Designed miniproteins, single chains, continued (5). Designs and how they scored, part 40

Each design is a single chain, and the fold is of that chain. pLDDT is the mean over its residues in the fold that is shown.

## One batch from the design tools (miniprotein)

Design m17368
Fold by ESMFold2-Fast:
Structure m17368 (fold): chain A 100 residues (1-100)
Amino acid sequence: SIEELAKETIELHKKAIELGKKNNLDEDLILIHEEMIERLKKLPNLSIEEQKEEVENMLETEKKLLDYLKNNKNVPEEYIKLEEEIVKKLEKLLELIKKE
């Protein structure tokens, strides 16, 4: 379900926040995860068209961030893997929304 995938994605963002804080990553990275959690919490209450637009926008942002992080190598490998899992969950969420 959309609700279940959104919850799973929120848990990945929470893990990213914990790992980011442990490794003294930039506050801006922590804030991105916190903003994504709030957007995911609201997602099930949006219309299907709004859900699609929101997930597409989140996915674009996360893919750009992942590319940046991979090229700049100042983050733990575990954090990169967590970002890759978040992207995969958002892609799955978008596919589920498109089937509605």
Scores: mean pLDDT 86

Design m17369
Fold by ESMFold2-Fast:
Order: sequence, then C-alpha cells, then structure tokens
Structure m17369 (fold): chain A 73 residues (1-73)
Amino acid sequence: MTLIVRRGPSPGSTLLGSARTPEEVARIVRERAQPGETVFVHDENGNLLGVVNASDSEEEIAEKIREAVEKSK
C-alpha cells in the first residue's frame, strides 16, 4: 500500500510526499511539514487513514499511522 502525505483532508490537497512505511511518513512530516502543522495521510484509493501533527515525535507519528493501516485491512 502507498501512503500519501498531504497538507489537507482531501485527496486533492497539497502533496508533501509518498511513503510505503509508517516510518517514511514520519520522516516526510519531519522534513517537509512546518512545526505544529496538521498533516493528513491517505491510501492509494484516497481514503483518509490518519491525521498527525508535525509537533508530535517521529515515533508517535509512525505508531499512529501503523495503527491506521492495520485498521484499514
């Protein structure tokens, strides 16, 4: 599954990057999002999987996205 990282809740919102693991999502947020920014993660089908805040730790972001991916199965 490809994880699509965006600045908004819709599949058409500004793209920050694409990842294949929760750890890659956390790195994209760390590198590209501004401190305190709300970031939205979608699957390849445009379904919203989770919402994270760039002020959260990289580990916390990765855990939250991992849980969201497991719930989507």
Scores: mean pLDDT 80

Design m17370
Fold by ESMFold2-Fast:
Structure m17370 (fold): chain A 73 residues (1-73)
Amino acid sequence: SEKEKKARELIFEARGLLTEAVNAMKRGDKERARELIDQAEKLIDEAKKLMPNHPEIDELRQAVEELRAELEK
């Protein structure tokens, strides 16, 4: 369905942004990492509206929480 296709695209983009955030953290660029995590979270929220019961979305939300916790260390 169109909703599933759009949700999959948003999930793919969010995963890419989180990968970039991890790389920014490895470089010590905490500001860039926060921006990328914030962008990914917005895409994840949009995907959740389209597919509320999709397990990949809940996994991405957990990844966001874990990365934010690492930024505070």
Scores: mean pLDDT 87

Design m17371
Fold by ESMFold2-Fast:
Structure m17371 (fold): chain A 123 residues (1-123)
Amino acid sequence: MSQEIQQLLAKVGRLAFRLLLEHPEEARELAEEILKNPEKAAELVVEFVRERYPEEFEELLEALGISEEALGYLLAAELLSRTGLFDKELYQELINKAIDLLRKEGRDDLAEAIRERYKSELE
């Protein structure tokens, strides 16, 4: 697996951690909305992150070369894993949605990197 891809995926987790650290109440409310409407998880997270960290979001999007929706699902999964509202089945669903989108976008390399990184949570 590429060290560069692993470093970029670590930045996704770091951004989710910053959301919880700097906006704890809003991040918790966002996590609760994701639990209620998992089909909207990517849209909700993209809106939240773009409003608060527009530069960091665009830098990650460009560096990873993926859609906003795929990055949104990854950030939603990372956010849920850190809120104490963690639902393993929903976490697996969000990661698998990101993997499926990446495969459709021709990013099989990144889809496999994500699958391996989150392997223990997907089995």
Scores: mean pLDDT 81

Design m17372
Fold by ESMFold2-Fast:
Structure m17372 (fold): chain A 83 residues (1-83)
Amino acid sequence: KEKEELLKLAEKYREKAKELEKKDPLTAEGYRKLSEGLEAMAKGNYEEAIKLFEKALELFEKAKDEMGVLEAAVYLTVAKKLL
């Protein structure tokens, strides 16, 4: 169930990134990295997930997307605890 939930969440963020591509490419890239990180976490690749979430956090900080920063920080913390 946990793996399935992570993959569903990754798909939702990938869809959000696709919607934002033309309007906000920096935030879109942030959500793409967040999606990739969740997919890595679902596969048990926690080190890869950490790197992807760190990149997502950096992108959201540059975009000044406070919600994206919060989301990336939460998943980064979870991935670090699972490592």
Scores: mean pLDDT 85

Design m17373
Fold by ESMFold2-Fast:
Structure m17373 (fold): chain A 61 residues (1-61)
Amino acid sequence: VDSVVDRTRIIIDYMKEQQASLEAFQKYMGEYLAELGARYQDPAIVAAAQAEVDRALAELE
């Protein structure tokens, strides 16, 4: 998949399937979002990816 949002969803799903700890998930996704911000410098793309991460975090314990 080519979209940043689709890639973000795939990574989130993979992390959930691997039963990653909340700490590992937060650390990895935080680094991923920071890299997106540096690479694209598009607040709309970063905000869309952040929304997917926030939704996933709300579903974790």
Scores: mean pLDDT 74

Design m17374
Fold by ESMFold2-Fast:
Structure m17374 (fold): chain A 79 residues (1-79)
Amino acid sequence: MTVYTIRLSASIGDLDKVKEVVEEVKKKTDVPLSVAPVFDRTYITISSETKEDAEKAKKLVIEELKKRGIDVFVDSEEV
């Protein structure tokens, strides 16, 4: 089964704000998202059976984090 996985990262100092945004996007999109702190970074993983849903969740996460003044990077996009 093909799953689209997008990984984003932000600073570890933004972990709490990233968690708030991820929970908001999960509620709006019903797309599975997870947050994991690893060393000095906060990683966000978006997984969906459809590319369209993964891209929608990605855009919302980036937009909401930018509104909060948080720099976010796209680390990988995999099919």
Scores: mean pLDDT 80

Design m17375
Fold by ESMFold2-Fast:
Structure m17375 (fold): chain A 67 residues (1-67)
Amino acid sequence: SSTNQAFRAMAESVDARFEGDEETAKEFEELSKKFLHTDDPKKQAELEARFEELVKRREERLAEKKA
């Protein structure tokens, strides 16, 4: 429940979070969709790890532009 709620909130804000990076935004939406439709805990864990990687990568790019 809480995990699905977090992914839903992220999906709802994906356009704003990845503004100017449409390709990453599309990957983010695809991972969120797969996570919500997956019943396998192992697959969910893999998708969560991939999701965190995309968020970290985007944050690093934003930090570099602000610095």
Scores: mean pLDDT 66

Design m17376
Fold by ESMFold2-Fast:
Structure m17376 (fold): chain A 97 residues (1-97)
Amino acid sequence: MTSLEKFAQEALEEIERLAQDAIDGRISPEEFRAEVSRIMGRLATRLKMEGVPDSKIQDIAGEVLKIVRAAVRGDREEMEKHLERLKKKIDEVIKEI
């Protein structure tokens, strides 16, 4: 795997773990939003440095925001749906680099 593939995979796994922790009540909504924002900021910066178009980065950010909203509301089904969409979008972006 490239360093970018590893970074994106680790970011995705961390977001998934945080979303599960938030829906299970293991972290506060405020801590969840702060941690996801930090991860997403780092991921967006790395993707932009690798030449990923802003439109694709915005699509990824949109899925992350939907995951956060679903998890905070306790909607596990909606959260899992957007996690799967995020995984697909990240995989597509990495394969195009």
Scores: mean pLDDT 85

Design m17377
Fold by ESMFold2-Fast:
Structure m17377 (fold): chain A 59 residues (1-59)
Amino acid sequence: TSPVELAVARRDLEELKTLSPEEAYKILKRTLDYYKAQNRPDLAALFEKALKEVEEKLK
């Protein structure tokens, strides 16, 4: 995985913190599905972890 791809992914995750948990959940779920479809497990794992954290806030 490219260091640039990881840096962009981390910036995207930081920007999602400005959104409501419900909106962040929808975006994270779509992005996770996208990276799984692209067979990119490293990026998928980052978004899966973020999705898990948002899910806990929605409980």
Scores: mean pLDDT 79

Design m17378
Fold by ESMFold2-Fast:
Structure m17378 (fold): chain A 98 residues (1-98)
Amino acid sequence: SLDEALREVLKEYGLDSLLKWLEENIGPENLAEKLREYFEGSGIPRELTPEDRELIKKAAEADKKGNLKDIVKALGSTENFLRLLRALYLEAERKLAE
C-alpha cells in the first residue's frame, strides 16, 4: 500500500521520530493521503525540486534529537517542512510504482 511505502521511506531515511509524530497527530490510517492533503492544502504542489533532497538530509540529522520542533527549526521554515512532506510522499509513490 502507499501507506506502507511511505513508512518504509521514512524509516530508510532515519525519520523515525517524524513517522511517530505523523501517526500520533495526523493518524496511522490513510497517512499518505492525509499528508498529501496537508501539503497541497497549504499551497505546495505535487512537484519535486532538487532542493527537496537537502531537506530530507537536514530532517534526518535533526530527527536524531527525537522532537518535531528540532526538525522544523533545522529546515528553517514551515514551508520547507511542507516541502519535506511532499518529497517523502513522492518518494513513496515512486517506490509503490516500481
Scores: mean pLDDT 78

Design m17379
Fold by ESMFold2-Fast:
Structure m17379 (fold): chain A 90 residues (1-90)
Amino acid sequence: SEKEELNKLIEKSTEIYKEYLKALGFPQEVIDLLEKATQYYIQEKYDKAEKLLDEAAKLIRKYASDAKVDEEKLKEIQEKYKQLAEEAEK
């Protein structure tokens, strides 16, 4: 179904994003929050998902002040996400 295809795309994009955050040295706590938020989102528990995303965003901002953001690596991750999105929509 379309919903199943969308959920699979969300899971794949979340995995790419988690790999990117790990590569930047973000703590496991951020990654765990994103994974749990994705699970709630798929279950249509949007309020719970949003709360966890807000918590993850606060931690990301806290660590981003000390993190060296590689803009080229960000573009590479974005391109991988785009390729997965195009494959899922075909």
Scores: mean pLDDT 71

Design m17380
Fold by ESMFold2-Fast:
Structure m17380 (fold): chain A 86 residues (1-86)
Amino acid sequence: LSPKEQEAVITALMISGVAGSLGASLDESVALAVATLRAHGLSQDVIDRVAAFIRRHGPGEALRRGFDLMATTDFPKKPIALPKVK
């Protein structure tokens, strides 16, 4: 996956997981992830794989995977405040 596609996948996993934690059904959580990926222009094959992952593992695991990917991916993030890095 390109960096932009990976960012879209992380966003979709997080959105589906948050929706599930707020009481959305599995189908609703998958639908939100699919809509997010489609809005970012990802291929149907990628969309189908992400939907299958959420259906197999559930939205809570999808949320956790999204945060793990965000933490391990070198995205340009806002600089952390300087006081702890002298």
Scores: mean pLDDT 71

Design m17381
Fold by ESMFold2-Fast:
Structure m17381 (fold): chain A 86 residues (1-86)
Amino acid sequence: MDERLKEAFGEKAEEVKELREKILKALEEDPSARELLRKAAEEEGVDFEVFGATLAGVYFDEDPELREKVFNALKKAVELLEEYKK
């Protein structure tokens, strides 16, 4: 497991890892899935650049509220991806 991921998300780190892996695989298979990621970030009130940075492995240790919103956006993105996969 990525130690920085554990530092940023604590006990949620394993779930965040699983959500991130699902999102990255979906983007590798279909780059247009990025529009679902944008929608998820917007619905949870997360700046898409911040959300994209988290997917790229840059975590924000200094803002717990932002981390909670990012976690919710990750969950929402996977939910939208599963919905539109069929």
Scores: mean pLDDT 74

Design m17382
Fold by ESMFold2-Fast:
Structure m17382 (fold): chain A 78 residues (1-78)
Amino acid sequence: SLEEAREALEQLRRDADALIERYADNPRIVAALRRLKAVIDEALALIAAGASEEEVRAALQRVLEAIGEFRRVYEAET
């Protein structure tokens, strides 16, 4: 549901903030997490605005892609 998606995105945003604090001395990890937060904020804004299912789905796909990018950066840096 959209409510479950919103709650998951809000939790993911909190997790990203905690990771930015933990890895503050690693600029590549921080940059990837900031990009992830940007697409999370876009998805949350679209949900709040009542955007179409197609627009919300596209935004959620961008979040998944940003998670994948963060994972790649994290593995390379650790």
Scores: mean pLDDT 89

Design m17383
Fold by ESMFold2-Fast:
Structure m17383 (fold): chain A 96 residues (1-96)
Amino acid sequence: MTAEDILKELKASSEEALKEVEELAKLSVEGIEIREEDGTVIVTVTSEEGETKVLESKEAARPPSLLMVAALIAGKREVYEEVLRWMRELRERRAA
């Protein structure tokens, strides 16, 4: 899969996904925290400048997948891996 192919699919599905990609691409990532609240995925990213940025996506629109795609396009592999791990944990908790 190429980043361009993923971008084309996002354009067809949601403008919000493109905004997340652009925001994440501009961000220099130093630390990442992921949590969930009322079906919303909340990703807190700490920049190299010491500034924190919060990215929100609602689960109803498959937002964890959008965050993973955004991270891949932005070259933020760490964000991608954290979102993937969080999704697996969420599935396990939901099954209980």
Scores: mean pLDDT 58

Design m17384
Fold by ESMFold2-Fast:
Structure m17384 (fold): chain A 84 residues (1-84)
Amino acid sequence: STLERLEGLERGREERERDRELFEEHLKKHPERKKNTELVIESASYSVEAIKYFVEHVSNPEDEEALEKGREYIKKSQEIDKKI
């Protein structure tokens, strides 16, 4: 159902946001790991943006632009992950 899909997406967004917050705190405590930590934060931020667009598409299935934007952000996240 639409509700189950939205709930799944929201849980995924919350998990990615927690990961981002944990790595932002890690960056403050361990500046020597800055480059890799910043990449993890950037990847998590793109994943959060992707989920926001997927939520928009689930709510408005005719919104192909939202689906395309979600896919673009996932690709950006995946490209950053290759650098870690």
Scores: mean pLDDT 83

Design m17385
Fold by ESMFold2-Fast:
Structure m17385 (fold): chain A 102 residues (1-102)
Amino acid sequence: AKLVQVVNSKGTVSPPHADKKSGEMAGDLLHMLEKGDGGAILEEAKTSKNPDPLAVAATLLGLETLLATAKSQKIELDPEVRKRAEEAIELLRSKLPSAEEF
């Protein structure tokens, strides 16, 4: 699915969910959560006792990077998409080794 870009031809404040950058970030997060390799890795992390730690770490890094980029660039994300990403990050973190393995 492609994000719909809203062209603001009036000097009116656009709703945050209609913002081009927030829409792009929401689409990237949804792609990682529902499509491609990220969706499969999240499903395995829910079901498997021992998911692939490299796949889990890569998906976690991708989700954290997207959320960090949105925060640093002051991009307002859809609250539902953000909540789903934060829940996925929490799940993935629970499957990685603790800092005690340093």
Scores: mean pLDDT 63

Design m17386
Fold by ESMFold2-Fast:
Structure m17386 (fold): chain A 79 residues (1-79)
Amino acid sequence: SIDEVLEITKEILKENFDEETAEKFIAVLEEIASQSKSVEELLGKFAEWAAAQRAAGVDENLVRKAMSAVAEGVVRAGE
């Protein structure tokens, strides 16, 4: 479910980023989740957000690491 993906991804983000960066990614993820009706839609919208961040000059490694955290959250929620 979206709620399980959110809870697990929040934990992964907190473990892999500093508090301020984790809070920013969590806020974005919660906003996208509020606009999504499925995990597939959540992933699609987050990928669009990530592409926009790259276009705006945000560090590629930072964006990639955030994408990996969301993907791991989906995998763990499916278990």
Scores: mean pLDDT 81

Design m17387
Fold by ESMFold2-Fast:
Structure m17387 (fold): chain A 83 residues (1-83)
Amino acid sequence: GVSKTGKVTINGKEYNIELTQVIGGGSVFLAKVTVANEEEALALDGKSGSFKSSDGVEGQVLLGLKKSAVDKTVLDALVFLKK
C-alpha cells in the first residue's frame, strides 16, 4: 500500500497532494492538489513533476485544471508510482 497523502515537486516548489482513487492495477492514482490561488493553478496546468508519498513511495505526477471547475484552486492530478 501507499499513503494517501504526499508531496509533489514542480519547478523546485513543493505542493501537498491527496490520492483520491486507485486506477490501473494499483500503480496509478487519481489525486488532487490544492494551491493558494487561481493564478498559481493556471501556471501549473499541464505540468508534470515528481511525487513522494508521506511513507516514502516515489513516482511521477501530471496536473490539470478543469476550465469548468467551481473551485479553480484545486487541480486534478494523475500519479504514476515508480516500479
Scores: mean pLDDT 79

Design m17388
Fold by ESMFold2-Fast:
Structure m17388 (fold): chain A 95 residues (1-95)
Amino acid sequence: SSAAREAEREKLLAKWEEAFRKTVELLTERQRKLLEKKYEEAMKKAKTEEEKREIERKYEEELAALEERRARELADVPTWAQGWVRGLERVEESG
């Protein structure tokens, strides 16, 4: 039935949405750690209070940009999952 096919499709969409969200979160966490390491290394090399303030401003700006990117990517996850499931359906129909 069309209802059974729709239910199966909903399960596939939910599975791939979870996988894509997990990927976004893992990549964001990895980037966050890289930014933190970069900040710590820059602060150790800073010789003046002015240099330290500039490093802090850049770090805060990069963290804000990363969070904005994460929010955008998470919002796009349903679209990515739909495109991926459509791709799988096309392969099944062609094979």
Scores: mean pLDDT 87

Design m17389
Fold by ESMFold2-Fast:
Structure m17389 (fold): chain A 71 residues (1-71)
Amino acid sequence: AQFEADVLAALGEIYITLARLSIEKGDLESAKETVKKVEEIARQLESLGATEDAERLRKDVEEIKKQIEKA
């Protein structure tokens, strides 16, 4: 049962990295789209009881959103 949460958490971290790279390149549209995918993953993690992983991804999402607003 924990395996799905572990896979989703890993996928979320990959998307966070991709969103940061998109911002670095000035591709704010791709960054925004990737952030939406991370938010969906965090919601699924929370539904699976992986609250700590969900909160970690949401914290990273908020930092990325701040970077997008400044770009």
Scores: mean pLDDT 83

Design m17390
Fold by ESMFold2-Fast:
Structure m17390 (fold): chain A 120 residues (1-120)
Amino acid sequence: DEKERLELLKELRELSEKVEAAAGALAEAVDAGDWEKVKAILRELYKYIAGKEPPESASPQEILELIHKEILQKLFGLEEKEAEEVVQLRKDGNSAEAAEKIEKALREKLHLSSEELGEF
């Protein structure tokens, strides 16, 4: 539905704004070598998206992977297995296959063309 498409685009925009706000703070913390602050920012972003705490023992990289998996599932509508496959493809450096899986999900759910997806 058009209403569902518009609501998902709104959620993606709100997430983008939250991520951009976090990105500035993350860049400063990374430049300072403050990995405790990097972890704290990533934990807060994950809580915003997932509505739950990440594991206390998780590294910043592991929390970032959890954030990607939650975005793929909750906003892009991927099944858990598909989201895990996308995260693994990105870790393996196969960004093109990862992008193709996301594009197919967005085309089905949001009726977005490949050109419209390039604007994200």
Scores: mean pLDDT 72

Design m17391
Fold by ESMFold2-Fast:
Structure m17391 (fold): chain A 97 residues (1-97)
Amino acid sequence: DLEEELKKYARKAEEAIEKLIKETKDDEVLSAFFREFQNSDPDDAESLLEAGERSARIFEEAGDKELAEVARELGEALAKMAELKKKIEELKKKELE
């Protein structure tokens, strides 16, 4: 169940990344977006949510509200994945004695 949820959010994150890469026409905007996530902690849900919000502001300032929403969705999906990975690891440790 949790592993299926992890796969679901992984697909959402991949779709968001593909849309952002395909539809961002300004290389500086795209570079700034990548830098926000590269500077985030991939194991910290709060850090990933903050990266998503900062990325959304970059796209909003560039005039693209649709891509701003996609950037937020990416941050939320990555944050959920980080939380699910921690839960799966804790459960596996408990199940294997």
Scores: mean pLDDT 82

Design m17392
Fold by ESMFold2-Fast:
Structure m17392 (fold): chain A 84 residues (1-84)
Amino acid sequence: FSKDIKGMVEGLVTNTELYAQVAINLARRGDLDLARQFTDGAQNLAKTTEFLASVEPEVADEYISRAREAAQRARDALAAAEAA
């Protein structure tokens, strides 16, 4: 992995986790429209992370897993809030 790509992937994972946490907090507050927008953002960032990380499979697994888990947490929180 080039240092540049690794830095980009690390930044994308961090931003995915941040967007997911914002979405979870918004969903808990009942701000469903904003929660949906941040959940969509987290999902898009996770897909971008998976694409870039897949270039180097040897180091990709942890970054892909972290991004997927963050996006899924946002989805789960939004679904729970919408069902309440």
Scores: mean pLDDT 81

Design m17393
Fold by ESMFold2-Fast:
Structure m17393 (fold): chain A 63 residues (1-63)
Amino acid sequence: EELEKLIEEINKLTDEYSELVRQRRAAQAAGDQAAVDEINQKILEVSKKILELWKKLEEVRAA
């Protein structure tokens, strides 16, 4: 079902977000500014995808 697929995608991206936050802490501890910058970019991308999926979920629920 489309609803179930959207929820699964949101959950996967949420897990990815949590892992990126953990990786950012490790990069900060290592003093790797380049890695921190790359991870921040990925966090932003994942956040945008989560927002778009939530918009689609609301559309499906309203239909």
Scores: mean pLDDT 83

Design m17394
Fold by ESMFold2-Fast:
Structure m17394 (fold): chain A 99 residues (1-99)
Amino acid sequence: SLVDEAAVHATAAAIARLEGKDPIVSVAHEMLALALGVDAGKQEEIARLIHELRKAKSVEDIKEVLRKQFGYSDEEAEKIVERAKKLLEESVKRHKEFH
């Protein structure tokens, strides 16, 4: 779903920030999350998710935000985090192709 795709991008931005990646990576993923949120009719919910995820200091904090803000189960939150990690890895590979 578009909402799940938006949550994946918002989560990827948070993970990139925790890993100390270039700030542009987090900004790009937050912008994609907002765009998907607009298309899903959930712009305000996705904006709040991004805001709360900016406060996260660990992967466990990210999972807690996903559970509390979107009502995801523990298993669903774990899947969102796993998808976000894969997406972030692919983004790094694409960036290297243009160097």
Scores: mean pLDDT 82

Design m17395
Fold by ESMFold2-Fast:
Structure m17395 (fold): chain A 87 residues (1-87)
Amino acid sequence: MEKEKKEANDLLATIDADMDAVRAQAASLSLDQQIQVLQQHFMQAKIQAEGYGSHSSKEVKDMINSHIQQLGQRVQDWIAALRQAAA
């Protein structure tokens, strides 16, 4: 359990860092391209994290689900901010 929690936290931290890097790199793209890149990378991160969680304990699965829900909200907030800036 402790080892699984550490591995899950390390994976989620990597996903967060990758999403922040994707957001920064996409900043030079058009609005539509930025939104698509953010949505596509979030979906890939969600699939990866849920795949790891599918064979994990309930505690680790709940932790992954909570983190991915929070990341999904952050991505939606980023998209809303991009749309507001374009208006």
Scores: mean pLDDT 83

Design m17396
Fold by ESMFold2-Fast:
Structure m17396 (fold): chain A 100 residues (1-100)
Amino acid sequence: MSFEEILQELSKLSEKLSNEELVELTKKLGDMLIELFPEYAEAVEKLVKEAEENKDNREKVLEILDRLLALLYSLYSQASEEMQKKLKEKLVELVKEVKE
């Protein structure tokens, strides 16, 4: 499965999640991004905080999740082959956790 296909699967799964599960997914995705790309920590933390502050607004949380996924895709496309592999593996594991 391509990285883009994994992102699409995660986006489709997010539509079935509760608002609380969406915020938790946003936090997990944020933690992964900060770990792999610490130079983007401030931008990622701001998006995660905005999701938590808008927990009761499903459309807003989904918008923030889409922003994080767009950032993830941008960073993936610019990353080394080694980093791309690591990022893909972490994202597959995240999708697996969300399905369970």
Scores: mean pLDDT 82

Design m17397
Fold by ESMFold2-Fast:
Structure m17397 (fold): chain A 96 residues (1-96)
Amino acid sequence: MTDLEKAVEYRRKALEAVDAGNYDEAIKYFEKAIEILSKNPEYAGLIMEAYLDLAGIYKRAGNLEKAQEYLDKAMEIAKKYHPEMLPVVEAARAEL
């Protein structure tokens, strides 16, 4: 299994955990996906998406401090690699 295939599998498991309301499990799977994706700078966009997903989970769990932390991380990637995503990240921050 490639690193990308492993990250995609962890993301799928994370989303299944979110649907089940298992936020702690979802967070662990997103953390594992990010660890794998962080080995290759070409995956910055996928890491940004995972940070946005984590921010949403932490917001739903009532942890606004962690939600803000992950939105700030997503914003840094958007500014550097994906400026087209800035409105999406800014909207997510406004909804906190």
Scores: mean pLDDT 86

Design m17398
Fold by ESMFold2-Fast:
Structure m17398 (fold): chain A 98 residues (1-98)
Amino acid sequence: YEKKLEEAKKLYEQGKYDEAMAILEEILADPKTPPRIKAEAYELLGEIYLDLMNFDKAVEYYLKAAEIYEEIGDLEKAREAREKAERARAVAEAFGLE
């Protein structure tokens, strides 16, 4: 799981969004994936959609990450994910993308 997430992050850093998303979807489809890894995968999907200027999906995935972080007791990561969602909403509003 950790290796797959790391590979997806590397692909994202290279601008290979489709390949990164495919790996993240594989991670999220596996019911055995640990909750922390699922939260990190959702957070990275949020980053990808933000870069693609799909603000609705960016917000959705950041909030999914925050919910899982809250469930596992990582309140700092949950707060960070919620702040990312709020920033994505603010960017969408600034561009008139409602």
Scores: mean pLDDT 84

Design m17399
Fold by ESMFold2-Fast:
Structure m17399 (fold): chain A 99 residues (1-99)
Amino acid sequence: MEEKEKAIELLEQVAETAEKKMNDYREFAKKASPEVKDLYEGAANLYAQAAGLAREGIEKVKKSTPEEAVKIAEETLQRVDELMKAADELYNKAKELEK
């Protein structure tokens, strides 16, 4: 079983996705009104944290046993998902205020 390799690949994909969303939301913030700019910047910062946690998770997986790698990946993904959900809530609030 290539569990470590698969865990690293999954975390790298998640980190890249979070980094792209961070950049998108930073661009939205530049074009936004003052009232919603802080919400887009907040969402970008949460995606930056999510990317950082995913990258940290990769380093932990590399140093772990194959059994530990699965647990590390699962715990990292759960925390990343919570941050991305919080970011999306800020994005949705910004969209509502733009109406």
Scores: mean pLDDT 85

Design m17400
Fold by ESMFold2-Fast:
Structure m17400 (fold): chain A 56 residues (1-56)
Amino acid sequence: AELERRARRLEVEADRLQKIAETYKKSPSPVNQKKAEIYEKEAERLRDEAERLRAA
């Protein structure tokens, strides 16, 4: 139960970060493109963590 709740929270946070990354990707600025990559990578890490918690 607790691991499932934690996994859901991580999934919600990952979705939020993905939306932020999409916003930055709309900018041609190199700084914003780099920020988009950072947020996308963090969102992927959170999804991986959530999957691991669900598997445990």
Scores: mean pLDDT 84

Design m17401
Fold by ESMFold2-Fast:
Structure m17401 (fold): chain A 55 residues (1-55)
Amino acid sequence: MSPEEIIDETVARLAGKSPEERRLILTRTANRLIEEEGLSDDEVSAIAREVAARL
């Protein structure tokens, strides 16, 4: 999956969620990207910043 697709999907999942739910979703998404997609912590951090910028 491209970084843009990951960002778009994550933003959609966070829409209308409470701050607590957003934190949980972000943590789960980050863990999935590292474990299943093999992304580095730096790549996951870059995606998280882009997601935050679109919220």
Scores: mean pLDDT 78

